# Ledger of designs, part 3: designed miniproteins, single chains, continued (4)

Each design is a single chain, and the fold is of that chain. pLDDT is the mean over its residues in the fold that is shown.

## One batch from the design tools (miniprotein)

Design m12073
Fold by ESMFold2-Fast:
Structure m12073 (fold): chain A 115 residues (1-115)
Amino acid sequence: MERAEELIERLKKLLDSDDASKVPEIQELATELLREADTLDRERAIEVLKRALEVFKEGLKSKNPLVRLVAASSAILLVERLRELGALSDEEAKEKLAELNKAAREAIDEIEAAA
């Protein structure tokens, strides 16, 4: 299996678990996906990052605010990389980043309210 496919499959399983104890593993997987994308040609890198972004967006539906926070913060990194690769315009990236920053803020507020 190509490493990118392995990393995306692992990401799906970790987010599907809805387990806050997996947050460090999810964060490391986001970093590994970005590193893997840097080894690929532009077209394949864009494909991998777009697929990973959709998986992280699914993580935003989590009932657990810690999972939503890691999903949002990871998705922000992917959006920035897609913008650098020219897969998103500056305006498209700005819109997606605003939505992701809002999701992250709402998750932080929920974590703080529960503490």
Scores: mean pLDDT 86

Design m12074
Fold by ESMFold2-Fast:
Structure m12074 (fold): chain A 97 residues (1-97)
Amino acid sequence: MTLEEIAEALRKLGKELGKEEIGEELAEAALEGLEKLLEKLEEIAKTEEPLISQIALAIKFQLEVKAEVEEKGLTPEEAYEKYRKEAEEVEKKIKEI
């Protein structure tokens, strides 16, 4: 999967969610590189409503899992375990709202 394919997927997702501006910002970040995309996803996760925040964190999680598998030779299971704890903390915060 190329960064260009990720950018197009993010534009489509933003449109489907009624957040076309966010989708475009994520697509631009993806074209700049994976690190920039992860930074933008983290920013959106901190500033947007709970549903959009959760979606941004889920995308970030999937990209970080892929990077850990490819760069560090971790199994997908080990990478998922690392990032699952981050997702669980977000779910706890949403339950408290």
Scores: mean pLDDT 72

Design m12075
Fold by ESMFold2-Fast:
Structure m12075 (fold): chain A 69 residues (1-69)
Amino acid sequence: LPPVVTEVIEDVEDAEKTAEELVEKLRAEGYRVQELVHGVSEEGYAEATIVAQNAEEVRLIRIRAKAKA
């Protein structure tokens, strides 16, 4: 079983756009994107979660939008 690498990206302007761009980049790098979930955190901020895998690792990436000013 490949190791799981967890990453958190915070304070982005647009979590959905950032997630879409990251998915495209990951696919270009040879990752299989297994899951992309859009949601809202318990605190009310927009979030996205990406699960991507290659032969070497599984990456769990959480993306959080900035607080609305």
Scores: mean pLDDT 77

Design m12076
Fold by ESMFold2-Fast:
Structure m12076 (fold): chain A 69 residues (1-69)
Amino acid sequence: AAAFAALSFDELRARLGEVAPEHLAHLLALQSEEDRVALARTVPDELEDEVIRGLTLSRERAEAAIAAA
């Protein structure tokens, strides 16, 4: 989880399949608003709930959750 939080948007997008679903929302919340929207549009339908969670999660809360993982 923490390793993925350090990736650029392009790197995260390429490695999205390696991200555990429970960490996807937190990783999306750490991206810029533009990158979050762009990444959300490329996520499979099965992960849509995690995408919605990530779009509404605060960055500070996401950083704390990633640090705990």
Scores: mean pLDDT 62

Design m12077
Fold by ESMFold2-Fast:
Structure m12077 (fold): chain A 70 residues (1-70)
Amino acid sequence: MEEDEEILELFEEKLKTVVEYAKTASKEEREELIKQMEEEAKEILPKLSPESAKRLEELLEKTIKEIKEL
């Protein structure tokens, strides 16, 4: 649980950085960023508990929606 919290915090900080970058990026670059985040999340998900995995998926979905609305 505690290790999962660290992973989630690091992933959330990374997502915040990606959103800030996406605001200045082209539409093509935003699509690449979304793909990269999805790929990274797929690598992390198997390492997390089911509860933490849901939290990571929710963070990812929220971030993707935010970038798509730019």
Scores: mean pLDDT 81

Design m12078
Fold by ESMFold2-Fast:
Structure m12078 (fold): chain A 93 residues (1-93)
Amino acid sequence: SKDEIVEQIRRQADEAARLSNRAEALKQQSKDMEVRRMLLEAEQTLGVAVIAASVYIRYADQMSQEELEAGLKRIQKLIEEAKKLVEEAEKAL
């Protein structure tokens, strides 16, 4: 149902917020410019995911189930890209 997809999008937004907080904390620990750049890129990507999630949640009633499923997949891809950057940054610390 659309409601189940919206709840999945809400959970993805929460995960993006948690990752963004982790990236900010790691950025404060690092003096390496390349590590800080990766963490900033991760935060920017997560910010896009959160904004996208808010749009899909707000306009869910005006969207088809297929559009919401496509939106969820796009948000998941952004979060996975950001996760890789955070993990690479942590390994470089």
Scores: mean pLDDT 89

Design m12079
Fold by ESMFold2-Fast:
Structure m12079 (fold): chain A 79 residues (1-79)
Amino acid sequence: MKEEIYEAIEYLKKAGLPESEVKLLREKVEEGDEVVKEYVLAAYRILQLVEAGRLEEAERLNQEWLEKHEPLAKELLEK
């Protein structure tokens, strides 16, 4: 798991994620932040589709994942 997370961060950097975000993600992963690990792993899975040449599918899944995750977080804090 940890090795895959680090590979995911490196891949995100190569895919155009800002270096400031890449550095933050790497530091949080080293500290053992499970939420950040899950975020990075999900993003990496989507980007693997990009590397496989399935660009439109990867973009769609990324948008759906972000949209689904954000409403859920807000729902938990509604009250």
Scores: mean pLDDT 67

Design m12080
Fold by ESMFold2-Fast:
Structure m12080 (fold): chain A 87 residues (1-87)
Amino acid sequence: MLEEAIEAARRAAEAAAAGDAEAAREHIRKVLELLEKASSQISREEQLRLIGLILAALGHLHEGDYAGAAEDLRALAELLEEIQRKN
């Protein structure tokens, strides 16, 4: 589950960097579905950090800040990789 969430977050970042807001949002939706399934592997504090990055990315996409969204989504993937390494 976490490996798939990391891959989805990376694809979201690539879509955002390419200016494809629709594809970025679909990949973010996939991340959220996978995080729900992996909730037992993620602490409440880590969940709040992940949701914060997702909300920041969605906000940047809404404003047309694709570079900012891509940075948020890369940070999301990095945080997911850290969580996976601990498990």
Scores: mean pLDDT 87

Design m12081
Fold by ESMFold2-Fast:
Structure m12081 (fold): chain A 87 residues (1-87)
Amino acid sequence: SMEELKKEAEELIKEAEEIKKELERLRQDYPGYSALLDYYIERLEALIKEIKEAIEKEDVKKLQESIKKLRSWLETAKQYIERLKAR
């Protein structure tokens, strides 16, 4: 349902905002990686925007697709955070 998708999207946006804060913090700690970290931040911001627009338009199909994309990018971002912190 649209209500269930909205709830799922809200939880994912919250997680994405927390990951963005972690990436922003890492930019200060690892200035040599700022371009890559900026890319991940911008990508997460774009996906959050897509989800919010899909919710406003009540586009169930677009919302489902955007949720899947955000989940994939969150997994990728988490892997890069762990790799960077292991240095």
Scores: mean pLDDT 87

Design m12082
Fold by ESMFold2-Fast:
Structure m12082 (fold): chain A 117 residues (1-117)
Amino acid sequence: LEAAVRAALEAATHMAGIPAAVARARSEAEILAALGAHQDATVAALREALAALAREGREADLHADTRVEYEVAGDEVRAVAELRITTADGRLLAEGRGEGVRRGGEVRAESAAEGAV
């Protein structure tokens, strides 16, 4: 279980990092590239979480609820990303949230990710 929680926390951390990357992007192409890279990392970590549960001899099914939103208004950008990872039995493994804003050339970003005990 600890290995599965660790991998789920890695996935949540990658997802929570999306808004900061989007806020730093200077074009729509850079936004899409950042989204793709973080998505690939999140999926890889989720696969490892599933593999860790399987190695413990547990019947495992992972549910991942995701929300990624961004808005571009002139030179301002705002983004939010959330990921919550549970087992089929409803046990929380990890959750993460990030928020990023670029306004007037300044970038402000916060991210938090937590694994369950």
Scores: mean pLDDT 82

Design m12083
Fold by ESMFold2-Fast:
Structure m12083 (fold): chain A 62 residues (1-62)
Amino acid sequence: DRDLFFKKMEVVVEISDETVARIREIRRQISDPAQRRAAIDALLGDSHREMVERFKELDEKA
């Protein structure tokens, strides 16, 4: 299926996979719990903004 819905789902899966990989790297590199939480929170915010922008680009084509 090649409709707009499946394109948006592919974006969600791609960003989620990248975000999980980066969370694992943050947990490996940052041992301080407070710094680790702050880094993960910042990453989640960035991932959310990227998803919103990619959704807007897809909606503009419709």
Scores: mean pLDDT 81

Design m12084
Fold by ESMFold2-Fast:
Structure m12084 (fold): chain A 60 residues (1-60)
Amino acid sequence: ASPNPETLALLATLNIPQGYKDYLRTLTHEDLLRLDAEKLRLLGFSNGPIQEILAAIEAH
């Protein structure tokens, strides 16, 4: 399935590993915006990427 264009634009601003971006592209835009630090940690994301993702979601 084609990724949501808004999700792709958001992910393009993030300085995180491509593997994390690839996973996040599989989520709906609504599910992406509902992510929290606990969910990202359970998915194996590192603290730096988690903080960057959450800051981008809050600013969106």
Scores: mean pLDDT 78

Design m12085
Fold by ESMFold2-Fast:
Structure m12085 (fold): chain A 82 residues (1-82)
Amino acid sequence: MLEKEKEEAERTIAFTEAIFDNLRWSGLTNEAAPDWARNELWPAVKAEAAARGLRSQREVVEWLERRLEEAKRKLEEVEKAL
């Protein structure tokens, strides 16, 4: 359903924007991260970071920036289909 895809894209955007707007987490392993980020998004980010050998928070942020652009593009496509 398009509505579910929209919700997933919006969650990705919200998480990435929270990182940019506040920069409060010393890393995505920090328990201060929102519950949905720790329980849903963080396991995927951690697996991807490990697979890519990302060594710093900066590299993770750069990867998340690319994901944000992808999520925004997907959201626009889904909204046009609605």
Scores: mean pLDDT 61

Design m12086
Fold by ESMFold2-Fast:
Structure m12086 (fold): chain A 81 residues (1-81)
Amino acid sequence: SEAEKLAKEVAEYAKDPSKLKKAAELFLEAAQNFSHEEFEKFLEEMKKEGLTEEDLQKVGAEATKLVEEELEEKKKKEAEE
């Protein structure tokens, strides 16, 4: 399933600090595109791939930062138009 595929990719990237942003981007994609049930499955599959609660918190924090940066860039572009 797509949830299993994304969970494996996020887990692999999250293990490498240099790829944390990429892990966060995929996590955010899942959060935006999956239903509640699919997202729950995605979280379960990430835990099966060896991600700890601390690892999930790190990915979530980076995803939050990406959303905040995107919103700031959007505000700047809207102010320039």
Scores: mean pLDDT 77

Design m12087
Fold by ESMFold2-Fast:
Structure m12087 (fold): chain A 59 residues (1-59)
Amino acid sequence: DVKVLEVEVEVPEDASDEEMMEKAKKKLEEEYPDYEVDAIQLVSREGKKATFKAVLVPK
């Protein structure tokens, strides 16, 4: 079944959007190996912390 959740990652302040998103996806893949990331969006960034909202669907 579909999961909708928030993930927070810590990145350098000079990290690109792609680097932040890849780190978030990797964290989700580690925690939910039977799911794939269907959608992911940046919801907030505060210095070195980036928060994403993700939609995970079963493989």
Scores: mean pLDDT 79

Design m12088
Fold by ESMFold2-Fast:
Structure m12088 (fold): chain A 67 residues (1-67)
Amino acid sequence: MDAELQNLKDAIAELVGATEAERQELENLSLDGLLERVKELIKHEEDPVKASALGILAAALSFLKSR
């Protein structure tokens, strides 16, 4: 569970080009907080490919939450 959540945090940070400070913020987010953050990122994303990748990450987070 923790390893899967960490991998998703790392994937999101890499996809959005997060700074070290932004990565530290992501590390402190709960699964629910991270899911809300990804939804907000999708809402403001103009690149359809990047928005689709964020959507896949949101689906993975929802799958982890359902376990």
Scores: mean pLDDT 79

Design m12089
Fold by ESMFold2-Fast:
Structure m12089 (fold): chain A 76 residues (1-76)
Amino acid sequence: SEKEKLAKELKEKVKEAMQKAEENASDSKKTSQYLSEASRYVSEAQLKTDGKLALEVQKLYDEELAKVEKAREEAA
């Protein structure tokens, strides 16, 4: 379906933005910008897909956020 295709694209965009946040963990401004970008993709999934697909995008964001927070602690 079109919603499944959009959810897949948004998951890829979330993963890319979150990876950039993790790679820039020592730069709080850059990390915050990439986290904000990823949050916008999660919001888009909630608005433009169904609840199940939106939850899958949210779950990916939550898993990647844990990695970013760990990288920030290690970069301190």
Scores: mean pLDDT 86

Design m12090
Fold by ESMFold2-Fast:
Structure m12090 (fold): chain A 73 residues (1-73)
Amino acid sequence: LDEALKLYHKGVDAYEAGNLEEAKRLFEQSIELAPDSTVAGGAYMLLAKIYKQEGNEKKAQEYLKKSEEIFKK
C-alpha cells in the first residue's frame, strides 16, 4: 500500500509537469501493486483523463469504468 501510494503521488507530479508517458507508467505500476485499492481507483481516473486528452476515447472510457468499479463496488 505505501509503495503504491508513493508511485501514485509520483504519477500525479509527472502528470502536472506534462510528462504524460512517465505519468502513465507510474500509475500502471501503482495499480499493479494494489489493484483493488482506492489508490488504484485514483490512478485509473487519471489514466482516463490522460487518454481522453490524447483523443483515445475507448481507453478513457475503459479506465473510467475501472475507477467507478473500485469506488462503488
Scores: mean pLDDT 83

Design m12091
Fold by ESMFold2-Fast:
Structure m12091 (fold): chain A 89 residues (1-89)
Amino acid sequence: MRKQAEETIEEMRRRAREMGRELVETARTGTRKDTERAIERGVKLGKEIAKKGTEATDLDPSVTPQAVGVVIEVVGYIVEAELLRRQKE
């Protein structure tokens, strides 16, 4: 169970990093509308990542700090993209 929970945390972290890279890149290089759509997709993916965190903590509660850390990282990417979006006209 512990190894399975740790593997779920690693999957969450990988997905969070991939999502964050694409989201922030779109926010830097795309139009304001492209960025709005990317944020909407990022929020949906972030909810799926949070659900995996719940599944990992159900397997082994000791991974809760790691699961929370990945969710906070996801929120950070979404906030960065929103701030970049607000700078576009």
Scores: mean pLDDT 82

Design m12092
Fold by ESMFold2-Fast:
Structure m12092 (fold): chain A 106 residues (1-106)
Amino acid sequence: GKLELANKLVEEAVELVEEMLTTDDILEKIGRILRLIGLREDAVLLDLPEPVIEALDHLVKAGMSLLQGDKESAIKHLQEALKHLKEGGIPKSVLEKIEKIIKKLE
């Protein structure tokens, strides 16, 4: 159902954020942010649960903060995304991936 689709979009979004930690190329980071924006847009068009859409918005903001070198802001947005995904009933395995990204940024 919609929850299975939400899980897939969130997993792809989390992977894009993690991949931004492995490159210093600005164009590659921009490309990943553009894909994150696309995933958020798809979630809105598909009428996915509000907590999932809110989490995807925070993942986009985390990506933009990483592009700017603002790790503190990126961590805050990742923590907000984690909170919203817990409310949206997203599996623990996906939540643990976000927690690992936060730990890598600390």
Scores: mean pLDDT 87

Design m12093
Fold by ESMFold2-Fast:
Structure m12093 (fold): chain A 82 residues (1-82)
Amino acid sequence: SAAAQARAEALIAEAQPVMDANPDASPAELAERVIAMAEAVDTPAMALVAEMARRYLETGDSKAAVDAAEEAYRALEAARAA
Protein backbone atom coordinates (compact mmCIF):
# COMPACT_ATOMS: atom_id res chain seq x y z
CA SER A 1 0.00 0.00 0.00
CA ALA A 2 1.03 3.65 -0.38
CA ALA A 3 0.99 4.05 3.42
CA ALA A 4 3.30 1.03 3.90
CA GLN A 5 5.67 2.39 1.22
CA ALA A 6 5.75 5.82 2.92
CA ARG A 7 6.55 4.15 6.30
CA ALA A 8 9.39 2.12 4.70
CA GLU A 9 10.86 5.28 3.10
CA ALA A 10 10.70 7.12 6.47
CA LEU A 11 12.58 4.28 8.24
CA ILE A 12 15.24 4.19 5.48
CA ALA A 13 15.64 7.98 5.85
CA GLU A 14 16.30 7.49 9.62
CA ALA A 15 19.16 5.08 8.72
CA GLN A 16 20.63 7.41 6.05
CA PRO A 17 22.99 9.34 8.43
CA VAL A 18 24.69 6.05 9.41
CA MET A 19 25.16 5.16 5.72
CA ASP A 20 26.50 8.67 4.94
CA ALA A 21 28.98 8.48 7.87
CA ASN A 22 30.27 5.02 6.82
CA PRO A 23 30.72 5.07 3.00
CA ASP A 24 33.35 2.26 3.00
CA ALA A 25 31.40 -0.11 5.28
CA SER A 26 29.94 -3.37 3.95
CA PRO A 27 26.14 -3.86 3.97
CA ALA A 28 26.48 -6.13 7.04
CA GLU A 29 28.64 -3.55 8.88
CA LEU A 30 26.11 -0.82 7.99
CA ALA A 31 23.24 -2.96 9.32
CA GLU A 32 25.11 -3.55 12.62
CA ARG A 33 25.83 0.21 12.96
CA VAL A 34 22.17 1.06 12.22
CA ILE A 35 21.06 -1.43 14.93
CA ALA A 36 23.50 0.13 17.44
CA MET A 37 22.32 3.68 16.63
CA ALA A 38 18.64 2.70 16.84
CA GLU A 39 19.12 0.92 20.21
CA ALA A 40 21.00 3.96 21.61
CA VAL A 41 18.15 6.35 20.63
CA ASP A 42 15.56 3.86 22.03
CA THR A 43 12.28 5.24 20.61
CA PRO A 44 9.36 3.28 19.07
CA ALA A 45 10.35 4.56 15.60
CA MET A 46 13.96 3.42 16.17
CA ALA A 47 12.72 -0.02 17.26
CA LEU A 48 11.23 -0.37 13.74
CA VAL A 49 14.54 0.78 12.18
CA ALA A 50 16.39 -1.84 14.28
CA GLU A 51 13.99 -4.63 13.16
CA MET A 52 14.48 -3.64 9.51
CA ALA A 53 18.29 -3.70 9.90
CA ARG A 54 18.28 -7.05 11.81
CA ARG A 55 16.18 -8.73 9.11
CA TYR A 56 18.47 -7.36 6.39
CA LEU A 57 21.51 -8.68 8.32
CA GLU A 58 19.86 -12.15 8.59
CA THR A 59 18.62 -12.48 4.97
CA GLY A 60 20.47 -9.95 2.75
CA ASP A 61 16.99 -9.21 1.32
CA SER A 62 15.70 -5.62 1.42
CA LYS A 63 12.08 -6.73 0.84
CA ALA A 64 12.25 -9.13 3.81
CA ALA A 65 13.66 -6.24 5.90
CA VAL A 66 10.83 -3.87 4.87
CA ASP A 67 8.21 -6.59 5.48
CA ALA A 68 9.63 -7.23 8.99
CA ALA A 69 9.44 -3.50 9.82
CA GLU A 70 5.80 -3.34 8.59
CA GLU A 71 4.93 -6.43 10.71
CA ALA A 72 6.54 -4.81 13.79
CA TYR A 73 4.67 -1.54 13.08
CA ARG A 74 1.33 -3.39 12.91
CA ALA A 75 2.12 -5.24 16.16
CA LEU A 76 2.82 -1.90 17.91
CA GLU A 77 -0.44 -0.39 16.58
CA ALA A 78 -2.39 -3.48 17.75
CA ALA A 79 -0.80 -3.17 21.22
CA ARG A 80 -1.83 0.53 21.41
CA ALA A 81 -5.41 -0.39 20.42
CA ALA A 82 -5.64 -3.10 23.11
Scores: mean pLDDT 82

Design m12094
Fold by ESMFold2-Fast:
Structure m12094 (fold): chain A 70 residues (1-70)
Amino acid sequence: SPLDQNRKTAEQLIDTGETLLRRIQQGESVPQEALQGLIDLGDSILSTLPPDDPVAQKLQKVRDELEKAL
């Protein structure tokens, strides 16, 4: 279903976002374009998921942490 596909996409974005956050915490330089692109994709996927979905809640937290890193 589209919902299941969007959840799978959200899980991929969570994994990618957590990886970028770890790199930043290790002192690595991450391009602002990469952070912004992931935030934009995350916001797009969040709009397609129920707000009470546990995957949507995790993606929201990762998205917020990425925005703080800008």
Scores: mean pLDDT 87

Design m12095
Fold by ESMFold2-Fast:
Structure m12095 (fold): chain A 73 residues (1-73)
Amino acid sequence: AEEKVVELLRKNAEELKKTKKKASIEESLETRREILRLLEELGLGDREGLEEQLKEIEEAEKAVKEKEEKKKK
């Protein structure tokens, strides 16, 4: 299960490189979070690996938020 999570996250990273539109980036990150959340709720995958991947998603999401906030001011 962890391998599938890593593959999904890697695929999402590739998608973020292709997409420069903020809305698409946010949507992709939200989809990744939902997938990890469902895996955790279902008890699938290695918890340690899932936590590490979740941190990576949160960091990317935070970076997108900070860029938007800085553009306003």
Scores: mean pLDDT 64

Design m12096
Fold by ESMFold2-Fast:
Structure m12096 (fold): chain A 95 residues (1-95)
Amino acid sequence: MELVQVIVRVTGADGRVRTFGVILPKDVAEELVEDARRSWENARLVARSVAYYQMGMEASPQQIKDLDDFIRNAVDVEIELIPVKSYAEAVKAAA
């Protein structure tokens, strides 16, 4: 299976940058990027989804609220796809 690392950089209204990442199949990652390009609202929704995947559902309600508020007030969202050439590299990147 061809995998890519999806890196999302979100710039907040205060100029702070937060980076989130997830490893996905290439076709799924490409669909995610296309969805983000459709509108600013979709870009924020994609960023939030990637952040939730990285954090897992173990985050406290306050951490989730702080993340949601940060992304809601974001001024920029940048998405980068980094190819992963092997399963070993994918496992190492996920760790």
Scores: mean pLDDT 77

Design m12097
Fold by ESMFold2-Fast:
Structure m12097 (fold): chain A 85 residues (1-85)
Amino acid sequence: SANAARVVEFAREAARRIAELLGAKVVSIETVQATPTTAYIRVTLERNGKLEEVYISAELRDGEPVLVGVDGTEEARRAAEELKA
């Protein structure tokens, strides 16, 4: 659905911005689950020659995509909080 595509694209953009804040490369982004109002994506990042896995949750609130949470590393969670500021 169009709404699911919007939430997924928002989560993917959040992933790219988190990677930039961490100085990491985005290796892959996989949509684990999406509904018309939620997206849960798995992001593989490369940083300092190591692969890290991060999960990003987003949802629509009043028609607007919102970053709900980030799991994986403490640095990724901190980067997510910076994006909400």
Scores: mean pLDDT 84

Design m12098
Fold by ESMFold2-Fast:
Order: structure tokens, then sequence, then C-alpha cells
Structure m12098 (fold): chain A 67 residues (1-67)
């Protein structure tokens, strides 16, 4: 599954849970995880880009369920 497909599915799931994540943020997180960055590294990168820690942790959790 591509990062783009994973990102799209993650966005749909995040929106169902009441979060307002963008497709580019979800695709970016998926690419980092596929490139071998750790969950905590990806969470910290997302937080530095303006995402809340809660939202970043939930996004990474959902993406891992799709891998």
Amino acid sequence: MSAEEIGKKAVEEMHKRGYNVSLSEAVGAAKLLLDGFSEEEVIQMMVKSGMSEEEARELVRIIKELL
C-alpha cells in the first residue's frame, strides 16, 4: 500500500473521530513511518509542524493499523 493510500484512509478515520488532519499531514506521517522513522520520531516531527501531541499520536496509531 502506498503512503498516499495509507494517508487517505488515515484522514478518513481521523475525521470520523473528530480530528481535522489534512491529507498532506497524513501522507507525510505515512511516508516517514515507511522510511523507518520510529513512532516517537514521527510524533515529534508532526508536533514541530503544528499538530497537537494527542492528534499526532492518534494519527500514527491509525497509520500503524493500516501497515
Scores: mean pLDDT 86

Design m12099
Fold by ESMFold2-Fast:
Structure m12099 (fold): chain A 112 residues (1-112)
Amino acid sequence: NQKTQYNKAVQLLNQGQVDKAEDVLINLILKAAGLDSSKPLPRDFGRKLRNALLSDETLLDYYVDFINLLIKAGQKARARSLFNSSCWAGPKVYEKIKSKLRVSLPKHPLCE
């Protein structure tokens, strides 16, 4: 259940367990995309991430909310890393995330 896993990530972040919280979120996103987090990512992982995030608005909102929570927790470097990772899912996903962020994060040059 996506909601249960997302709530676990938020709880871990609120407890200061930032690495574990990020791992739970990333595993949630990868699983929804049909990807195995224990294996190297396939060459088409960006397309699979794009399809998952564009097909499931709730999943996209979890990704955005988590970035906003990282910013609130003072974890700006981690927030920027997750935002820039969305570039691999393509410009539509990147721009949707950007429009929903509560603060401006600097772009990676390859995402411009």
Scores: mean pLDDT 77

Design m12100
Fold by ESMFold2-Fast:
Structure m12100 (fold): chain A 61 residues (1-61)
Amino acid sequence: TIVVETTALGVKFTATLDGETLTVTSDQELTGEKRRIAVDAARLAALRAALLAALRELEEA
């Protein structure tokens, strides 16, 4: 399980990658265009961080 905390448009997001499931949660409600932009940015940042974390684990193994 990989948990990544990111910030987009001033809102804090937590992205949890558990196997094939990516869950993005926020402590603030966003609607419409702002929600889409913020969620997309958070997902990209989370995927990047998850790949870096996985690479580090593979190199340590």
Scores: mean pLDDT 70

Design m12101
Fold by ESMFold2-Fast:
Structure m12101 (fold): chain A 62 residues (1-62)
Amino acid sequence: SREQLEELAREYGLSVRSVETLIELIRNRELSDDFAVDLLVREGRLSREQAEELLRRLKEIG
């Protein structure tokens, strides 16, 4: 699982800590899907399509 997080962080240009934090917030239901996508677009410099794909992949491993 950690290797998958490191690979996702590398692929999307994010820190491992950011990816781990996003997974924790999703698991705790503290973050809505729409808010997570908007956050990744705004802070992560991702396209909306990239943000949606990352969120989908995070949910599969979280």
Scores: mean pLDDT 76

Design m12102
Fold by ESMFold2-Fast:
Structure m12102 (fold): chain A 79 residues (1-79)
Amino acid sequence: MKIRALFRVKGDEKDMEAIEQAALAAGADSVRVFKDEKSDYYLVEIIADSEEQVERALAALRAHPGVDSVELVERKKIE
């Protein structure tokens, strides 16, 4: 069973690669980072095997020094 989670992250573009790596290190199977064209935010999409891994990724993003704010926007079971 897989979970797709979408986070809204405020931070600088230069920090987005490090933020992607932080989510992977927290146990996400895959991570995609893309600019929200309608706001100052970046969207971080993760695929994880469990809700616990989603929560670990959220905690890792919150702890990252390049992150001004992070919000879990969407959580969906995909498999």
Scores: mean pLDDT 80

Design m12103
Fold by ESMFold2-Fast:
Structure m12103 (fold): chain A 60 residues (1-60)
Amino acid sequence: GAMEQLRRLKRQVENIRKVLEDQVAAAESGRTAYQNAVRTAKLQKEIEELIKKLEDELKS
């Protein structure tokens, strides 16, 4: 009957909502990993620039 179809639809909507919540959590984790990678690359560049300055000073 129509009530059984409504119950099935409601259950499908709840399942979709849970999947979306899990996808949001996964996307947040991925964003954090990306931000950490960008920060690490910036620090590596700063270290390389400092090493070059020290080498130039030592050669002078």
Scores: mean pLDDT 72

Design m12104
Fold by ESMFold2-Fast:
Structure m12104 (fold): chain A 68 residues (1-68)
Amino acid sequence: SEAARREELMRRALRTLLTHLLERGEISEAEREAFLALSVAEQEAWLREHHPELLARIRANVDAEVAA
């Protein structure tokens, strides 16, 4: 149950991030759709390679929500 809640919170955080990147013009709509087709683990792996500080922040926020 906690693992399922954590995965759902992570999925939502990743979707929110991708929407912000699209709104800022940092990615295209096609790139956003391609990322959303990836698993949560694959999206995290991409962020770890390209934006490790942002992934760490997202994970910390998800951990805080799970703990609350």
Scores: mean pLDDT 79

Design m12105
Fold by ESMFold2-Fast:
Structure m12105 (fold): chain A 81 residues (1-81)
Amino acid sequence: SALREQVIAFLRELGEDLGLPEEVIEEIERIVAETKMDEADIEAAKRRILELVRRHADPATARALERVVDEITQGMKEAIA
């Protein structure tokens, strides 16, 4: 899916810019790659990504990523409707 590939590329760039460990970025990519394109699975993927970010990033980075992930999640749900 072009949308999935764009989301993965964007989240990698954002994670690198915010200084996330490479292992965390790779796990985020895996979560997105494995996610089914339906609302429930997109919401589940969002929760998994935010849990990883909160565990491995400082609070400021986690808050910035949470906002962006919320925006991406909303856009993905609109794209599949």
Scores: mean pLDDT 81

Design m12106
Fold by ESMFold2-Fast:
Structure m12106 (fold): chain A 60 residues (1-60)
Amino acid sequence: MEEAEARAREVADALAAGDRERARELLTSIPGVGEEKADEILSLPVPQASTRAAQAAMDA
């Protein structure tokens, strides 16, 4: 649980910094998150993308 929250926070921080490549790398490192799901999350506005990233990390 704490690892999932830490991962989601790292993705949110990368998105806030404008580092989409880092955010995508972090998303695809989550078990069960493939390239398609990562691209879907990254296509959303930053606030929504952060929420979806947190959900994906918690569901892993």
Scores: mean pLDDT 74

Design m12107
Fold by ESMFold2-Fast:
Structure m12107 (fold): chain A 99 residues (1-99)
Amino acid sequence: MIVTVEVRTPAEDAVEAAYQAGREAAIEAIKKGGNTAVAKVLMPASTSLREAQRAAEAGAKGAIDAAKELGYKAVSSVAVATRGETETVATASVLMEKV
């Protein structure tokens, strides 16, 4: 089971919003007996890929930190930024395993 938390935010708030989305996705996934957390952050199209990549990395960290607090570990994590015509998207995907 995959839990996705999606948030729309200005670029200035994206790193913090991504971190919290990652935490929420991991907590929800674990509580529901799942093992995959996805945080997706949508930013204005003017947001640079560098800024979006920082948000994606923050989302992954949020999921990893929350998983550790619940006795899980991250087995793999992927953080990716993509540029669209109308928005820039940061996506973090974290696979978790109980320790």
Scores: mean pLDDT 88

